# Designs tried in a protein design run: designed miniproteins, single chains, continued (5). Part 27

Each design is a single chain, and the fold is of that chain. pLDDT is the mean over its residues in the fold that is shown.

## One batch from the design tools (miniprotein)

Design m16907
Fold by ESMFold2-Fast:
Structure m16907 (fold): chain A 66 residues (1-66)
Amino acid sequence: IEVDREKAEELAEKILENIDELLKKVDEPLKSILEEWRKTLSDEELKKKIAELLLGIQAGKLLEEA
């Protein structure tokens, strides 16, 4: 199973650039988590956290379907 870390990082960058639009579409508790990270973290740390979250979600789905 290849988890494309580079694609996850690119997606995280796009999410960060469009964070206000994403926040309008996401449900709790993810919305509150993302808003807290945006307030407390630098842009670089926020991008890293979003990439890690995306990789974790993908891995979790693959494990759940196994």
Scores: mean pLDDT 69

Design m16908
Fold by ESMFold2-Fast:
Structure m16908 (fold): chain A 106 residues (1-106)
Amino acid sequence: SEEELLEEAIELAKEIKKKVDEDSPVAKAAEAGIEALRLVKEGGSVERIIGLILRAMGYVLDAKDNPLEYKAAQLIVDAMVLAAIKKDYEGAIEKLKEALEIVEKI
């Protein structure tokens, strides 16, 4: 179901956040991702979801000098856009799995 896919995406974003430094741009992007995915699941504010995506894009730029962190943060933003805008929850899970594999190398 869509709810089960969104729960899987939320759990992947939580795992990413746990595997990185809490002050890192990746941790901040993952936190924004968790909140956005939760809002998608709950049928929450589109304005708030878009604000979280824009915030996460800012964290991608903060990571620009670290290639692995940059790629992981970018994949989190891609997952947020896929889930919130395109309603592609399977695509969002794929991007978050890729981000998780990258953060395990950090």
Scores: mean pLDDT 90

Design m16909
Fold by ESMFold2-Fast:
Structure m16909 (fold): chain A 68 residues (1-68)
Amino acid sequence: DDRVGYALRVARRAYEEASKVMSPDEANAAGALAYRRALDADTPPPVDDVVARAIAEAPKVAAERRAA
């Protein structure tokens, strides 16, 4: 039922972990990526996998957004 609640928890964790190692813009991108992936999945993926992938992709996504 609470897909949004799950996605928010995953996004918050991604943001918190990213905030330790990258800029605020990149941390925000990590949170947004994790939120979107958690919402788009038919089954809840492992939180650690979603967080790690979001952190890995965040710098590229943030750079792409700045270039647009």
Scores: mean pLDDT 77

Design m16910
Fold by ESMFold2-Fast:
Structure m16910 (fold): chain A 78 residues (1-78)
Amino acid sequence: KKAQELLNKIVGLILRFVAAALEGDREQALRDAKGLIETVKELEKIDPELAQEVIDFALKTARRFGLDEVAKLLEEFK
């Protein structure tokens, strides 16, 4: 149950982050990335491999859209 709730939250955060990145909203993308990292830290306690895959995807997205501050934040988790 807790793992499923975390996954549902992560999916929602990823969708919001990707939307913000696509719009070029750097402030929103940074806020969404911070929320994603906090939730992924909880997932890491249950499934560290999946947690890393989520961060890797977010990092690729940040780099693709030139979100340098977000990319730097995500690199600290890696």
Scores: mean pLDDT 81

Design m16911
Fold by ESMFold2-Fast:
Order: structure tokens, then sequence, then C-alpha cells
Structure m16911 (fold): chain A 81 residues (1-81)
């Protein structure tokens, strides 16, 4: 299934939001999202979902509500893809 250009742009914006909040934690998500958008597959989607899960854990441990909300928004967009 090809990701629509509009959904791909929304995913890129959500990744940029994560990078604005915590660039170090978001680095792996950026790479996983790039791979997913370039070659959408069950494997690249799973890799992205795992990377998002790690960000959510970090956000919860650090009590960073902004990072957690941004990670949840990206997770929602990936589920729509």
Amino acid sequence: VEISPELAERIREAVERLLEIDPRTAERVREAARRFLENPSQETRLELEIAIGVVKIVAAVEKNEELLEAARELERLVREA
C-alpha cells in the first residue's frame, strides 16, 4: 500500500516536532520514519513503531508530557498508513 502524499507530509511534520522537543531521543525515529516513507512495508512500519515506543518510554521516565503527546500523534499517523 502506497502512503498518500498528504499523510506522508503529516508524518514528516510529526517527526520534525519530536526533533524540536528532543533531538537525541528522536534521532532513531527520524531514521525509521525515513525508511518507512521510502519503502512502506510491514517490517519498516514495525521498526518505526518500535522507535516510537522507545520515545514514549523515555518521555514517561523523564515526565516530558510534550514529548509523549508528540510521540502519540506520530503513532496515530503511522496506524493510519
Scores: mean pLDDT 85

Design m16912
Fold by ESMFold2-Fast:
Structure m16912 (fold): chain A 65 residues (1-65)
Amino acid sequence: DAEVAAALREAVKELLEQGLISEELAEAILAALEAGDLDAAIELIQTLPEEIANKLRDLTFEKLE
């Protein structure tokens, strides 16, 4: 879903600006989303600490509406 991918992309950028995710991991997730590979993006997100993954989820849901 393009809307989910767009919301997730913005959430990842926000976490990167806050310093809660590494630039390398953020770039990998954004590249997967740009390629349309949502499954690969989700696998990368699963490598995050639980608290950071929860923040990413909450930001993504906020942007989806």
Scores: mean pLDDT 80

Design m16913
Fold by ESMFold2-Fast:
Structure m16913 (fold): chain A 100 residues (1-100)
Amino acid sequence: STAKEKALAEEYKALAEELTARMEANPEDLEVRAEVVAELTVALIKMKYEYEGIKKSEEEILEEALKELKKALEEAKSISKEDQEILEKAIKILEEKLKK
């Protein structure tokens, strides 16, 4: 369990660092930022279920990620217009993936 926890934390950290570097390479690209937000949200949910040993389909993980982003947008009444647009674009990315 402890070894699995450390492995999952390191995997998520590595992904977060890679995605942060992608955003830093494209600082004005809202599409890139939206893709990063979508990918991190999916990865976090996947890590949660892998930690608990629960098998979830890609579709179930995408649906939960979409629900989480929609909740974030609804609760974030004080965020910038740019951050709102990033969240809306991230939601659209996940909706398109669910449609195949």
Scores: mean pLDDT 80

Design m16914
Fold by ESMFold2-Fast:
Formats: C-alpha cells, sequence, structure tokens
Structure m16914 (fold): chain A 58 residues (1-58)
C-alpha cells in the first residue's frame, strides 16, 4: 500500500488533472518536498506517483 505522503501526493495530482507526465511529476514532487523528502528522492517518488495518477486519469 501507499504511505500517507504518497497518498497525499497522488490525491494532489488527481485533483489537478494534469495533461503531461512532467506537470504531474512537478505536483507530486512538491508534496514530497514539503513533507521533508530531499530533492532527488522527492523527484523519484514524484515521478512514480505521477505515472500512477496519469494511468488512473485515462
Amino acid sequence: GLTATEKKALEAVLKARPKTLLEAQGIAEEVFLKNGYPGMVARIYGRAIAKIALEKLK
């Protein structure tokens, strides 16, 4: 299952309904950064959540 921060990032992306992976990643990455994740880790986790979110938005 997803952690609380991963769920929060996923919800943020789904609410925003981005059209591109880059936009979705930016939204998710920001949530991880604000929850204390370091930059590169926030980017990696943000990209994973962005892919899941875009698949759900199809």
Scores: mean pLDDT 86

Design m16915
Fold by ESMFold2-Fast:
Structure m16915 (fold): chain A 66 residues (1-66)
Amino acid sequence: ASERELLEGVIDVAIGTLRAIKPNLSPKEQEIVDRAIERLRELKRDPSATPEDVARVLRQTNEEIE
């Protein structure tokens, strides 16, 4: 429960950070960020999601923007 609550908090912070960065990006990069936010929301709904699943979404998003 407490570990899951912390993971959900980390996901919320990640989504908030991506939303904050989004206005400074190109339209194509904004679309990449929107897909990342959707993936993070899916992980928040998945009770089997791990911290590594969150890290993978963020790494892949960074690679797509570069």
Scores: mean pLDDT 86

Design m16916
Fold by ESMFold2-Fast:
Structure m16916 (fold): chain A 61 residues (1-61)
Amino acid sequence: MKEEVKKRVLEAAKTLYEIDGWDAEEVYRAARTALVAHGFSEDEARKLAEEILKELGLEVP
């Protein structure tokens, strides 16, 4: 389900930001790439990546 993919990408993004020290722009690009790889369109991936960043308390680039 699309919601399950979003949760997995959110968990990965949180690890990149909190553990690996990636900045918001790097996390945003990684999240978009992962979502597209899971079959989302570029527009859907952009919107979902923005939501993921917002859930992490990060500014959208």
Scores: mean pLDDT 80

Design m16917
Fold by ESMFold2-Fast:
Structure m16917 (fold): chain A 87 residues (1-87)
Amino acid sequence: AAEEALREALEGASRYGLEALKSLTGRKGAEGGTAAVIAAVGEATHAGLEARRRGADEEKARELAEKGVERAREAARELAEIGRERA
C-alpha cells in the first residue's frame, strides 16, 4: 500500500516532473529562476498524479500536468508584477 504509493509518486515525478524540468530549463528565456522551475516541476508532478488518482488516462494526466506548469508560470508573473510596482 504505502510502497505502491511511493512507487507511483516516483513514476509520476519521472514521467511528469522531469518533462516539465526539461521544458523549463531547455528554455534559456524562461523567467523566474531556480525556485520557479522547482515550483513548476512540483505542480506538474502533483497535477499529473492527482489526475491519474482520479482515474484519468495518461494523456489526460499529462494535459493536466501541463496546466500545472502554466499556473506556476502565471503565479511567477504576478509576483514579478508586484515587484515592479514597488520599484
Scores: mean pLDDT 61

Design m16918
Fold by ESMFold2-Fast:
Structure m16918 (fold): chain A 90 residues (1-90)
Amino acid sequence: LAGLSPEEVAELLRRRAEGYYEMARAAEAAGHDEAAKAAREIAELLERAARAAEAGDFEAALRYVEEAERLAKENEEALKKALEAYLAAK
């Protein structure tokens, strides 16, 4: 993320959040409620990170990204199901 403007960092984080929201919707449609919940929680943290970055609060932005990464690791199997559902919906 070195060399990016606050606006560019925020845009990248919002795009990541959008991807997780799409995975959550696909998982929900496939009946994978736990996978949908995990993907949605990660998306919400990335949205918070984007808002913090846009405000110039890079310490808060990094903290939210680290929380999102932790949740992704803790919910790896659920996220695999969400990704499979998303890819099947394309």
Scores: mean pLDDT 84

Design m16919
Fold by ESMFold2-Fast:
Structure m16919 (fold): chain A 76 residues (1-76)
Amino acid sequence: SKMLQEQLRQREQQIRQDMLIQYGQQMSSDRPRFFDLLLNRRTSDSAREELDRLLEQSEEIRRQMQEQYEQQLQQL
């Protein structure tokens, strides 16, 4: 049982790291656009709406990663 708990813990750690890497890669592709929109946020309503959409997308990605993580934990 102790060895099984250690293996589960290592697997959880691996899943977490993989998810963080995937999330980081997705976020890095949008980073230059985030800065452009942030600079224009106070000068344009469309820039503000676009920034809000990107924030909603990042939160949605986070939710999807959390659901995948929970599903993988259930498979263990």
Scores: mean pLDDT 63

Design m16920
Fold by ESMFold2-Fast:
Structure m16920 (fold): chain A 85 residues (1-85)
Amino acid sequence: SLAEKAKEVAEKMARRVVEAAGGDPLAISTARQAEKLARTYAEKGDPQKAVDAAIAGARAVGLASNTPEAQKAMDEAIEEAKKAG
């Protein structure tokens, strides 16, 4: 389903952005919150809000890290999330 796909993309996105951020605890916490929120919206049957939550989380982690690798991972994650919605 679209909700399941959005959840999977959110989990994959969170992992990629956390790896690019070099294991920073704040980045990990932010990615985890985005993943949890995306799962919650997917479970409520709102795949668009799940995708939006994933995108917002990826952006927040990418901006916090402020490195070229983190920015690229953020952009790639956002594009994957948009394709899921």
Scores: mean pLDDT 69

Design m16921
Fold by ESMFold2-Fast:
Structure m16921 (fold): chain A 101 residues (1-101)
Amino acid sequence: AEEVRRKALEKVREAIEHLEKAIQYAKNGDVDKAIEHAEKARDYLAEAETPSLPLRLKIIQASYYASKAIDALKQGNVDEALKYLEKALEIAREVERVLES
């Protein structure tokens, strides 16, 4: 249904915004805010429901990288966290492009 696609797109866009904020806070050394926004991004990705198996797998992969970034931030590994956040953002943007089509 078009409504399911629209809701998934909204959730993916929210996740993208929070991933972008997490990257900015991590780069600025604000680890606590970076974790907060990465967790919100993961939660929005979990809410993005789609009947498309390929998109579901990409959403799971983006969520996985967001979780790895949170773990890295909690360990003080900011450079590693940034790599995972950027991977999550890239995959989330791919999902957004498909849902917009």
Scores: mean pLDDT 90

Design m16922
Fold by ESMFold2-Fast:
Structure m16922 (fold): chain A 79 residues (1-79)
Amino acid sequence: SMETIEKIKELAKKVLDAKTAGEIARNSAELQRAGEELLKSEPKTDLEKKIKEAVQRILNAKTLQEMIDAAKELYKILE
């Protein structure tokens, strides 16, 4: 949904703006929850497919650096 996409964009920005590992971890958990909601619907456009792939990278991140890199790519797609 458009509301879910807007929330994901805001959360990705919060991850990128975070100054501590704790802030990255907290905002990343919220971003992952929002991403799971988005993945419940099938992508219908090339843009939606790119968003889904970026969200999958967010969900698969194992380190804070992987999360930051994934959030940066996702935010770039959503700009």
Scores: mean pLDDT 81

Design m16923
Fold by ESMFold2-Fast:
Structure m16923 (fold): chain A 72 residues (1-72)
Amino acid sequence: MAEEFFNKLIEEILNSPLSPSEKVVNLAALAYAASGYGDTKSMEKAKEEALKLLPDADEESKKIAEELLKKA
């Protein structure tokens, strides 16, 4: 149930016309949220996708994403 919800959000973020910076922050925030709900599978998926996009993000978004991923 929660896993399906988070997986849908991850796919929506990845397929959205958002910038890499916005996608990284949103995916990192989603990983942190999934961790808080005990959804380790969705957390790992969101974290993996955020890390793939991290090199293309601006420095401010990288810092925000790294702090969120550290807390996840």
Scores: mean pLDDT 81

Design m16924
Fold by ESMFold2-Fast:
Structure m16924 (fold): chain A 84 residues (1-84)
Amino acid sequence: SELIKKAEEYERRGNFKLAGEYYAKAGVVYYSNGDYDMALDLFTKALKLGFRDEKYAGLYVGLSTMQLGLEGLQKISVEAARAI
């Protein structure tokens, strides 16, 4: 994905804000295509880089709750919701 390549480029250059934004944008694309596992992985990368946006966190919480159901992932979902 072009968006993932841009995110990786920004991350290599130390621009974690833009890297997180592009990982989140890629996550939305995968979510829209029904690839929830990839969307969750990309949103997780964005959150680790400090990305915080209420619009995207709702999608991340929904994906984490629906797709994986593990206590650790529930904690990540709660952290995403609290980051707003």
Scores: mean pLDDT 72

Design m16925
Fold by ESMFold2-Fast:
Structure m16925 (fold): chain A 68 residues (1-68)
Amino acid sequence: MVEVTIEEISKNVYRVTVRGIGLLPQHVVNVIKEFGGTVLSQTVGEDEIVFLVEFPEGLDIKELQKKI
């Protein structure tokens, strides 16, 4: 099971936390780029990946969650 948490931390900057087994960081990066996002930082843990992402035109959080 994959759990996705998205929080706006400042204007147009979001923290995307993806937790689960079998996560591929590159897949998440590709989805973020498809939504027009720029990855500012990436932290990889044992079963968790945390991305700091900028979306200059804003973000449809529900659509991003469905695609990850």
Scores: mean pLDDT 76

Design m16926
Fold by ESMFold2-Fast:
Structure m16926 (fold): chain A 69 residues (1-69)
Amino acid sequence: MQAQRNAIITEFLAEADKILSTVEDKELRQKLMSEAVARALRIAADDLSPEQTRAEAQRFLAELRERAA
């Protein structure tokens, strides 16, 4: 379970980086990246199933896409 959760979190951070690379505002980009890293650390610390970990990651990625647009 831990290895599967770590893989999901790694994919989440890679996807967040791709989304944020399109943000022209340097200050906003840094703020959103810090929030993404903080969310990843919280997800990693929680005793969540791989399914719950994926759901949390997907919710935050959707939020990032809206805020980056």
Scores: mean pLDDT 79

Design m16927
Fold by ESMFold2-Fast:
Structure m16927 (fold): chain A 88 residues (1-88)
Amino acid sequence: MVANGGDLLEALKKAKERAGEKVSDEAAQAMGGGALYEAGLVPKPGVPKATREQAELMAEAVREAGRELGMSEEEIETMVRGIRSAAG
């Protein structure tokens, strides 16, 4: 299926809510930009602003949120790859 940007944004929102205060809004936005870039929906994000620990928390949270929303494993792994690229 063609990736729906709304579904990806909802998964990222739920993932941020699950990660809580351990992931700042700025870090979540940077990781969200990375995820959307890997999905082909936005241009390449700027300089990474997330720590590796924040990226792993967000990656785990997005896997759970994506499964809850009925996203495919391929879509979820694409988001995870983008999230990890925003760390470092």
Scores: mean pLDDT 72

Design m16928
Fold by ESMFold2-Fast:
Structure m16928 (fold): chain A 74 residues (1-74)
Amino acid sequence: KTKTFTVEEVLFDDGHVRILRAVDENGNRVLLTLNRVTNTVTIENLDTGEIYTGKVVKREIKDGVLTLTVEILS
């Protein structure tokens, strides 16, 4: 199962780990912790407190907006 996230802000990036603030397809605020080496992401729903993990399967930049499609692993 996949979920799509629209990136709003890059909070941290050291070349290996990137932390992003994003919104899901339902408009919920999420914190994404991306491991660039493994292409895995930890997703924290800031409105519900739910935490799950996934793998980034698609990255798209359209009209200056970055969208990530993630396959949920948990």
Scores: mean pLDDT 81

Design m16929
Fold by ESMFold2-Fast:
Structure m16929 (fold): chain A 91 residues (1-91)
Amino acid sequence: NDSVISAAKHLVSGKYNLVKLSAGELNLLLEALNSLGILNGDEATWLNYLLRNKKYEHLPASIAKKLKKLNLSLLEKTLVDIENGTAILKS
């Protein structure tokens, strides 16, 4: 989870080009962001595309603004909840 938390810190700072995650770690981060209501499913899918392709200098402003509201301590708890099967994805 340290890699996921480190990646989240980069996203909050607008430095998405510094995010380096395995496919599993990226999926876990996106599930946590969706579960926390930071991103909806469509926004999570779009962020997945952006992080995998890294062809763009900046994240879309709508996504970037939402990511700036991320609480890292709450993210850590949500990652544990997802691993335990207790987190619910926001539809």
Scores: mean pLDDT 76

Design m16930
Fold by ESMFold2-Fast:
Structure m16930 (fold): chain A 86 residues (1-86)
Amino acid sequence: SEVELTDEELRELLKKAGFEEGFEELLERSERVFKVHETKADSDEEMRKIMREMHERLGVNTDEEAYVALVTKDRTLTVLKIIFKP
């Protein structure tokens, strides 16, 4: 099930993933952000497998919405769905 993130929760997640500076422009365009998937990998090989599977299963990005996969240092993959402002 999808969980909508607050601005504070999103900033915390981006900081933990080391992408806080790279996402400012994307966040300025975002209307809503949802956490659609979260999983933890036991190894870097498992993480690469999970990332490939998620990439193949997610829809293509459009002007209306995008999917972003974030990986943190503890090998947690979080998939976000971003709804853009019109």
Scores: mean pLDDT 74

Design m16931
Fold by ESMFold2-Fast:
Structure m16931 (fold): chain A 97 residues (1-97)
Amino acid sequence: SEFEEFLNELTKEVIDMLENGTDFEEFKEWVKKKIKEAVEKGLLSEEEGENLFTILLNIYELWKEAKKNKKEEEQKKIFENIKKALEEMKKILIEKY
């Protein structure tokens, strides 16, 4: 489905941006644009889009703090947990729609 393709692209690109150390403003603007496009296509409601945006920004902040304050081994565990959380979110949203 178009929604599944949207979520696959969104989650993959979010992971890639986090791994590559993408700047917060660049991350924020990309996510905002991608969610806006999905809302305009009717794949998400405005409220669902706002909730998804907040979740992804919180994930970015979590990873940024991990890179600043945690040892390399802890960072690897946190990043694996982020990837798992994004995959579970994707599965739940695909099942709902």
Scores: mean pLDDT 86

Design m16932
Fold by ESMFold2-Fast:
Structure m16932 (fold): chain A 75 residues (1-75)
Amino acid sequence: SKAEKVEEKAEELKKAGELSQEKLAEIINEEFGLDKSKVLKALRLIEEQAARPEPREMTEEEKEARAVLQELSAK
């Protein structure tokens, strides 16, 4: 699947020490055709939420990022 291909490429870059959010966004844009800036925004929000110890209501920007992630899952 496209998601598995993205994961494989990300792991390869990570092992090489070249993985960055920008590189990951480029891979996702290439495989899924999603806008790179929207993917970067989604990745940043995921990282921020993973670092937070407390659950909270999502902002409108976080809802937009979630829509991008749902589109990734649909392809």
Scores: mean pLDDT 69

Design m16933
Fold by ESMFold2-Fast:
Structure m16933 (fold): chain A 65 residues (1-65)
Amino acid sequence: SEERKKAAKEAAAAIVKEALENGGNKEEIKKRVETELKEQVLESGGDEEEAEAAVEGALKAIEEY
């Protein structure tokens, strides 16, 4: 649903922002988002739309930080 996609996007963004605030490396976080986050969402029973929303939210949070 659109609400679930929005929630996944916002949750991923919040987690990324927290990691960056705690001194995480931006390039390493971005690489993990691009290579691991989609698979993690799918492995947890999420669908492709939720996985794409989570990745989009995380990447936007990295870009805005």
Scores: mean pLDDT 78

Design m16934
Fold by ESMFold2-Fast:
Structure m16934 (fold): chain A 82 residues (1-82)
Amino acid sequence: SEAEEKKKEVERKAAERAARARSPEEAREAVREGAEEVKKLLPEEKVVEGVQSAAAAAVAAVDPRLRPAAQREAREQVLEAM
């Protein structure tokens, strides 16, 4: 479906941004940008699921030393989307 394709694209972009992060702040920004894109591109009923997926993709892609910062932002973004 179109929503599934958009979700996959947001996940890919979030992972790419997270992989380029060099600081805790940049890692958090990658997660925030992913959540913002989900809110703009996906229908309301898919936003929570989309934010969870984009955040998970960013956390997985980020440098291990930056992962706690990305995980904290991921939790905050998911709670905000609910």
Scores: mean pLDDT 85

Design m16935
Fold by ESMFold2-Fast:
Structure m16935 (fold): chain A 94 residues (1-94)
Amino acid sequence: SLLEQNPVIQAWKERVSPEVYEELLRALEEFLRLYREVMETRPELREEAEALYEEALEALRKVYTASPEEADAAAEEATRVLRENTRRLRELLA
């Protein structure tokens, strides 16, 4: 995927176990699809979507800056945040 060609996402592969990496990548791809839908189709919801995006970015930054022993836990938390914010984006689109 295009995401897997991103240097930051490639860096996660070095730090995170393969199973946790695959779950994180899947959650990120789903979040970005819905985020893009809101940004392109619902101008009135952009500020709410941006807040969810920034929250997700902070969780992802913690994966990048985590120590090797904390990387999997940080990635699992980022996956949780991405899934929750994906749910919230779906509620905005309803």
Scores: mean pLDDT 84

Design m16936
Fold by ESMFold2-Fast:
Structure m16936 (fold): chain A 60 residues (1-60)
Amino acid sequence: SLEEKALELIKKRGTVSPQQLAVELGVSREEAEEIMNKLVEEGKVEKITDAAGNTLYKLK
């Protein structure tokens, strides 16, 4: 599934941006953000903001 691929990508990289995830999964940025928001709601992933204000996701 796309969710499983997203989790494996985060595991491999430590953090991912929505744009990186969209490119790697072959989906729109909006769809990548929806997948990530679902995983955050499920407690599997956390959403963080870097010093420059960029959104990143990491495993919880």
Scores: mean pLDDT 83

Design m16937
Fold by ESMFold2-Fast:
Structure m16937 (fold): chain A 95 residues (1-95)
Amino acid sequence: METFSSKEELRRYLIASSEFFKTLVPESKEPLERLIEAIVNDDVEGIREAVEELSKYLPPSLLARYLREWGDYAKSIGLTKAAEELYRLSEELES
């Protein structure tokens, strides 16, 4: 039920929500930053590449839950392609 008014608001929220992962797994910082930029740019290829890198550092079940949540946020501001890819990757990681 989170709603965002702009890509800037979404980017800010995604950065803040990812700080926990960056603190526990510093190697996740660069892929997380690439994922956030790919999401706000509705860049399906960038999302796929960043998630592939992140899966090396983060537990699949935890990553999947965050991708689903971030997909809902992306969908709420009209980033439909990003949302669809985030949901697809989330399901793939939970399998």
Scores: mean pLDDT 81

Design m16938
Fold by ESMFold2-Fast:
Structure m16938 (fold): chain A 82 residues (1-82)
Amino acid sequence: SILQQLIDEIQRLMKEYGLDESDPLDENILRQLSERLPDLTYSSLGPGSPTFTLTIESTGIEITLNRSDTIQQFIDRIRSLL
C-alpha cells in the first residue's frame, strides 16, 4: 500500500532528522517525502495558504495538511485513509 509506504517513510525521516511525533510537520519534510516516493507530489495553494497538499498520482488521493500540524496528526490522517 502506498499509504503504508508513506507512514514508513515519515518514520525513516523522523529517525534521520531526530524528530518525534510532537514536532511540527515542516514543508521541508513534505518535500523530502515527495522526493523519496515518486508516486507523491507536493503542492501548496500559494503564498499565505494555511495548507499543503500531498497527491498520490496513481490513485488521485489528496491529503491536505495544515502548516501547524504535528507529525502525529499527519500519521493519524494517513491511517484514517487505510
Scores: mean pLDDT 79

Design m16939
Fold by ESMFold2-Fast:
Structure m16939 (fold): chain A 81 residues (1-81)
Amino acid sequence: MMEVVDVATLTGREAKALAEALKALKDPSPEVKALADVLDSIARFLESQGKEDAKVTVQMIVPKEKAPALKKAVEEVKKKL
């Protein structure tokens, strides 16, 4: 069974900061690494278009058993930003 995880609605600058924070975690899960790569790609694309202040909504579909760990990692890094 899959679960939709609401990650954030954020600007390109915030996406870059969140991606860097997720990559800096001591032992990130494959789902956390995938999210960090997606956020980095979004940030780079928006920067290339001069739209760093444009907001994007990010959701991730993960196995239900992986959702709590992903949510915890996202909330932990958001508290440090």
Scores: mean pLDDT 78

Design m16940
Fold by ESMFold2-Fast:
Structure m16940 (fold): chain A 77 residues (1-77)
Amino acid sequence: DVDLPPDVVQYINDRVDQVMRDNVSPQQTVDIVDDIYNTYGPDAAVYFGRQLGIRGYSPSVIAAVSRWIRSNFPNFG
């Protein structure tokens, strides 16, 4: 269960949709997840990464975001 406000959940899903539609690069997607983390915190950043994984959009983008999550949350925060 994601304990995020509904407006934050909507914002993250809109960002995931944007990344998928616009073929955003792995580096630009890392910049997006970092911005989400700085604005809404770790649960929001992890939720963004999870939504990218569920949608199965781009292996390179998913790998880049997964590396960023592991680097910033080695204990799964």
Scores: mean pLDDT 77

Design m16941
Fold by ESMFold2-Fast:
Structure m16941 (fold): chain A 55 residues (1-55)
Amino acid sequence: MMAERKALAEKTGEEGMRAYETAKAKGASMDEQDRRYLVTKEGVDAVSKTMAEAK
């Protein structure tokens, strides 16, 4: 459980953070609601998937 969750958090967290930084660099505006959503693992996973597919 702990190892499984840690691996998931590392993968989604890193990809989500990179997606956030990329969107910010491209001038995308994100309000507080979107930023809070990205901090959740669910939001991070969704953003990471979208950015990976867009590349």
Scores: mean pLDDT 55

Design m16942
Fold by ESMFold2-Fast:
Structure m16942 (fold): chain A 99 residues (1-99)
Amino acid sequence: DDVERALKKVDEIAKETAENWEEVEKNLPAIRNFTAPSPSMAEQRNLFLEAYEADREELEKMIEEAKKEIEEGIKTGDKKLINRGLTKLALAKAALLRK
């Protein structure tokens, strides 16, 4: 099932992101000051910063919102909404693994 494959890939990305979290923290000032070359890159950066700064409760809400976005995107055929939800889910899961 395409949804199961996407969720498995999200878990893999979340694990890789968590494993590299110290390097991400070191580069955080550059990430915050990054001038994104495209709106989609700006959105990904903003989602990352939101997940990084969130506490456990906020991360759990972010995961729930991401799941809802994925479900709504699948029902409506909105691939942009699905991709946004998958990115949000991966980042929130990675941050949650780090606390």
Scores: mean pLDDT 72

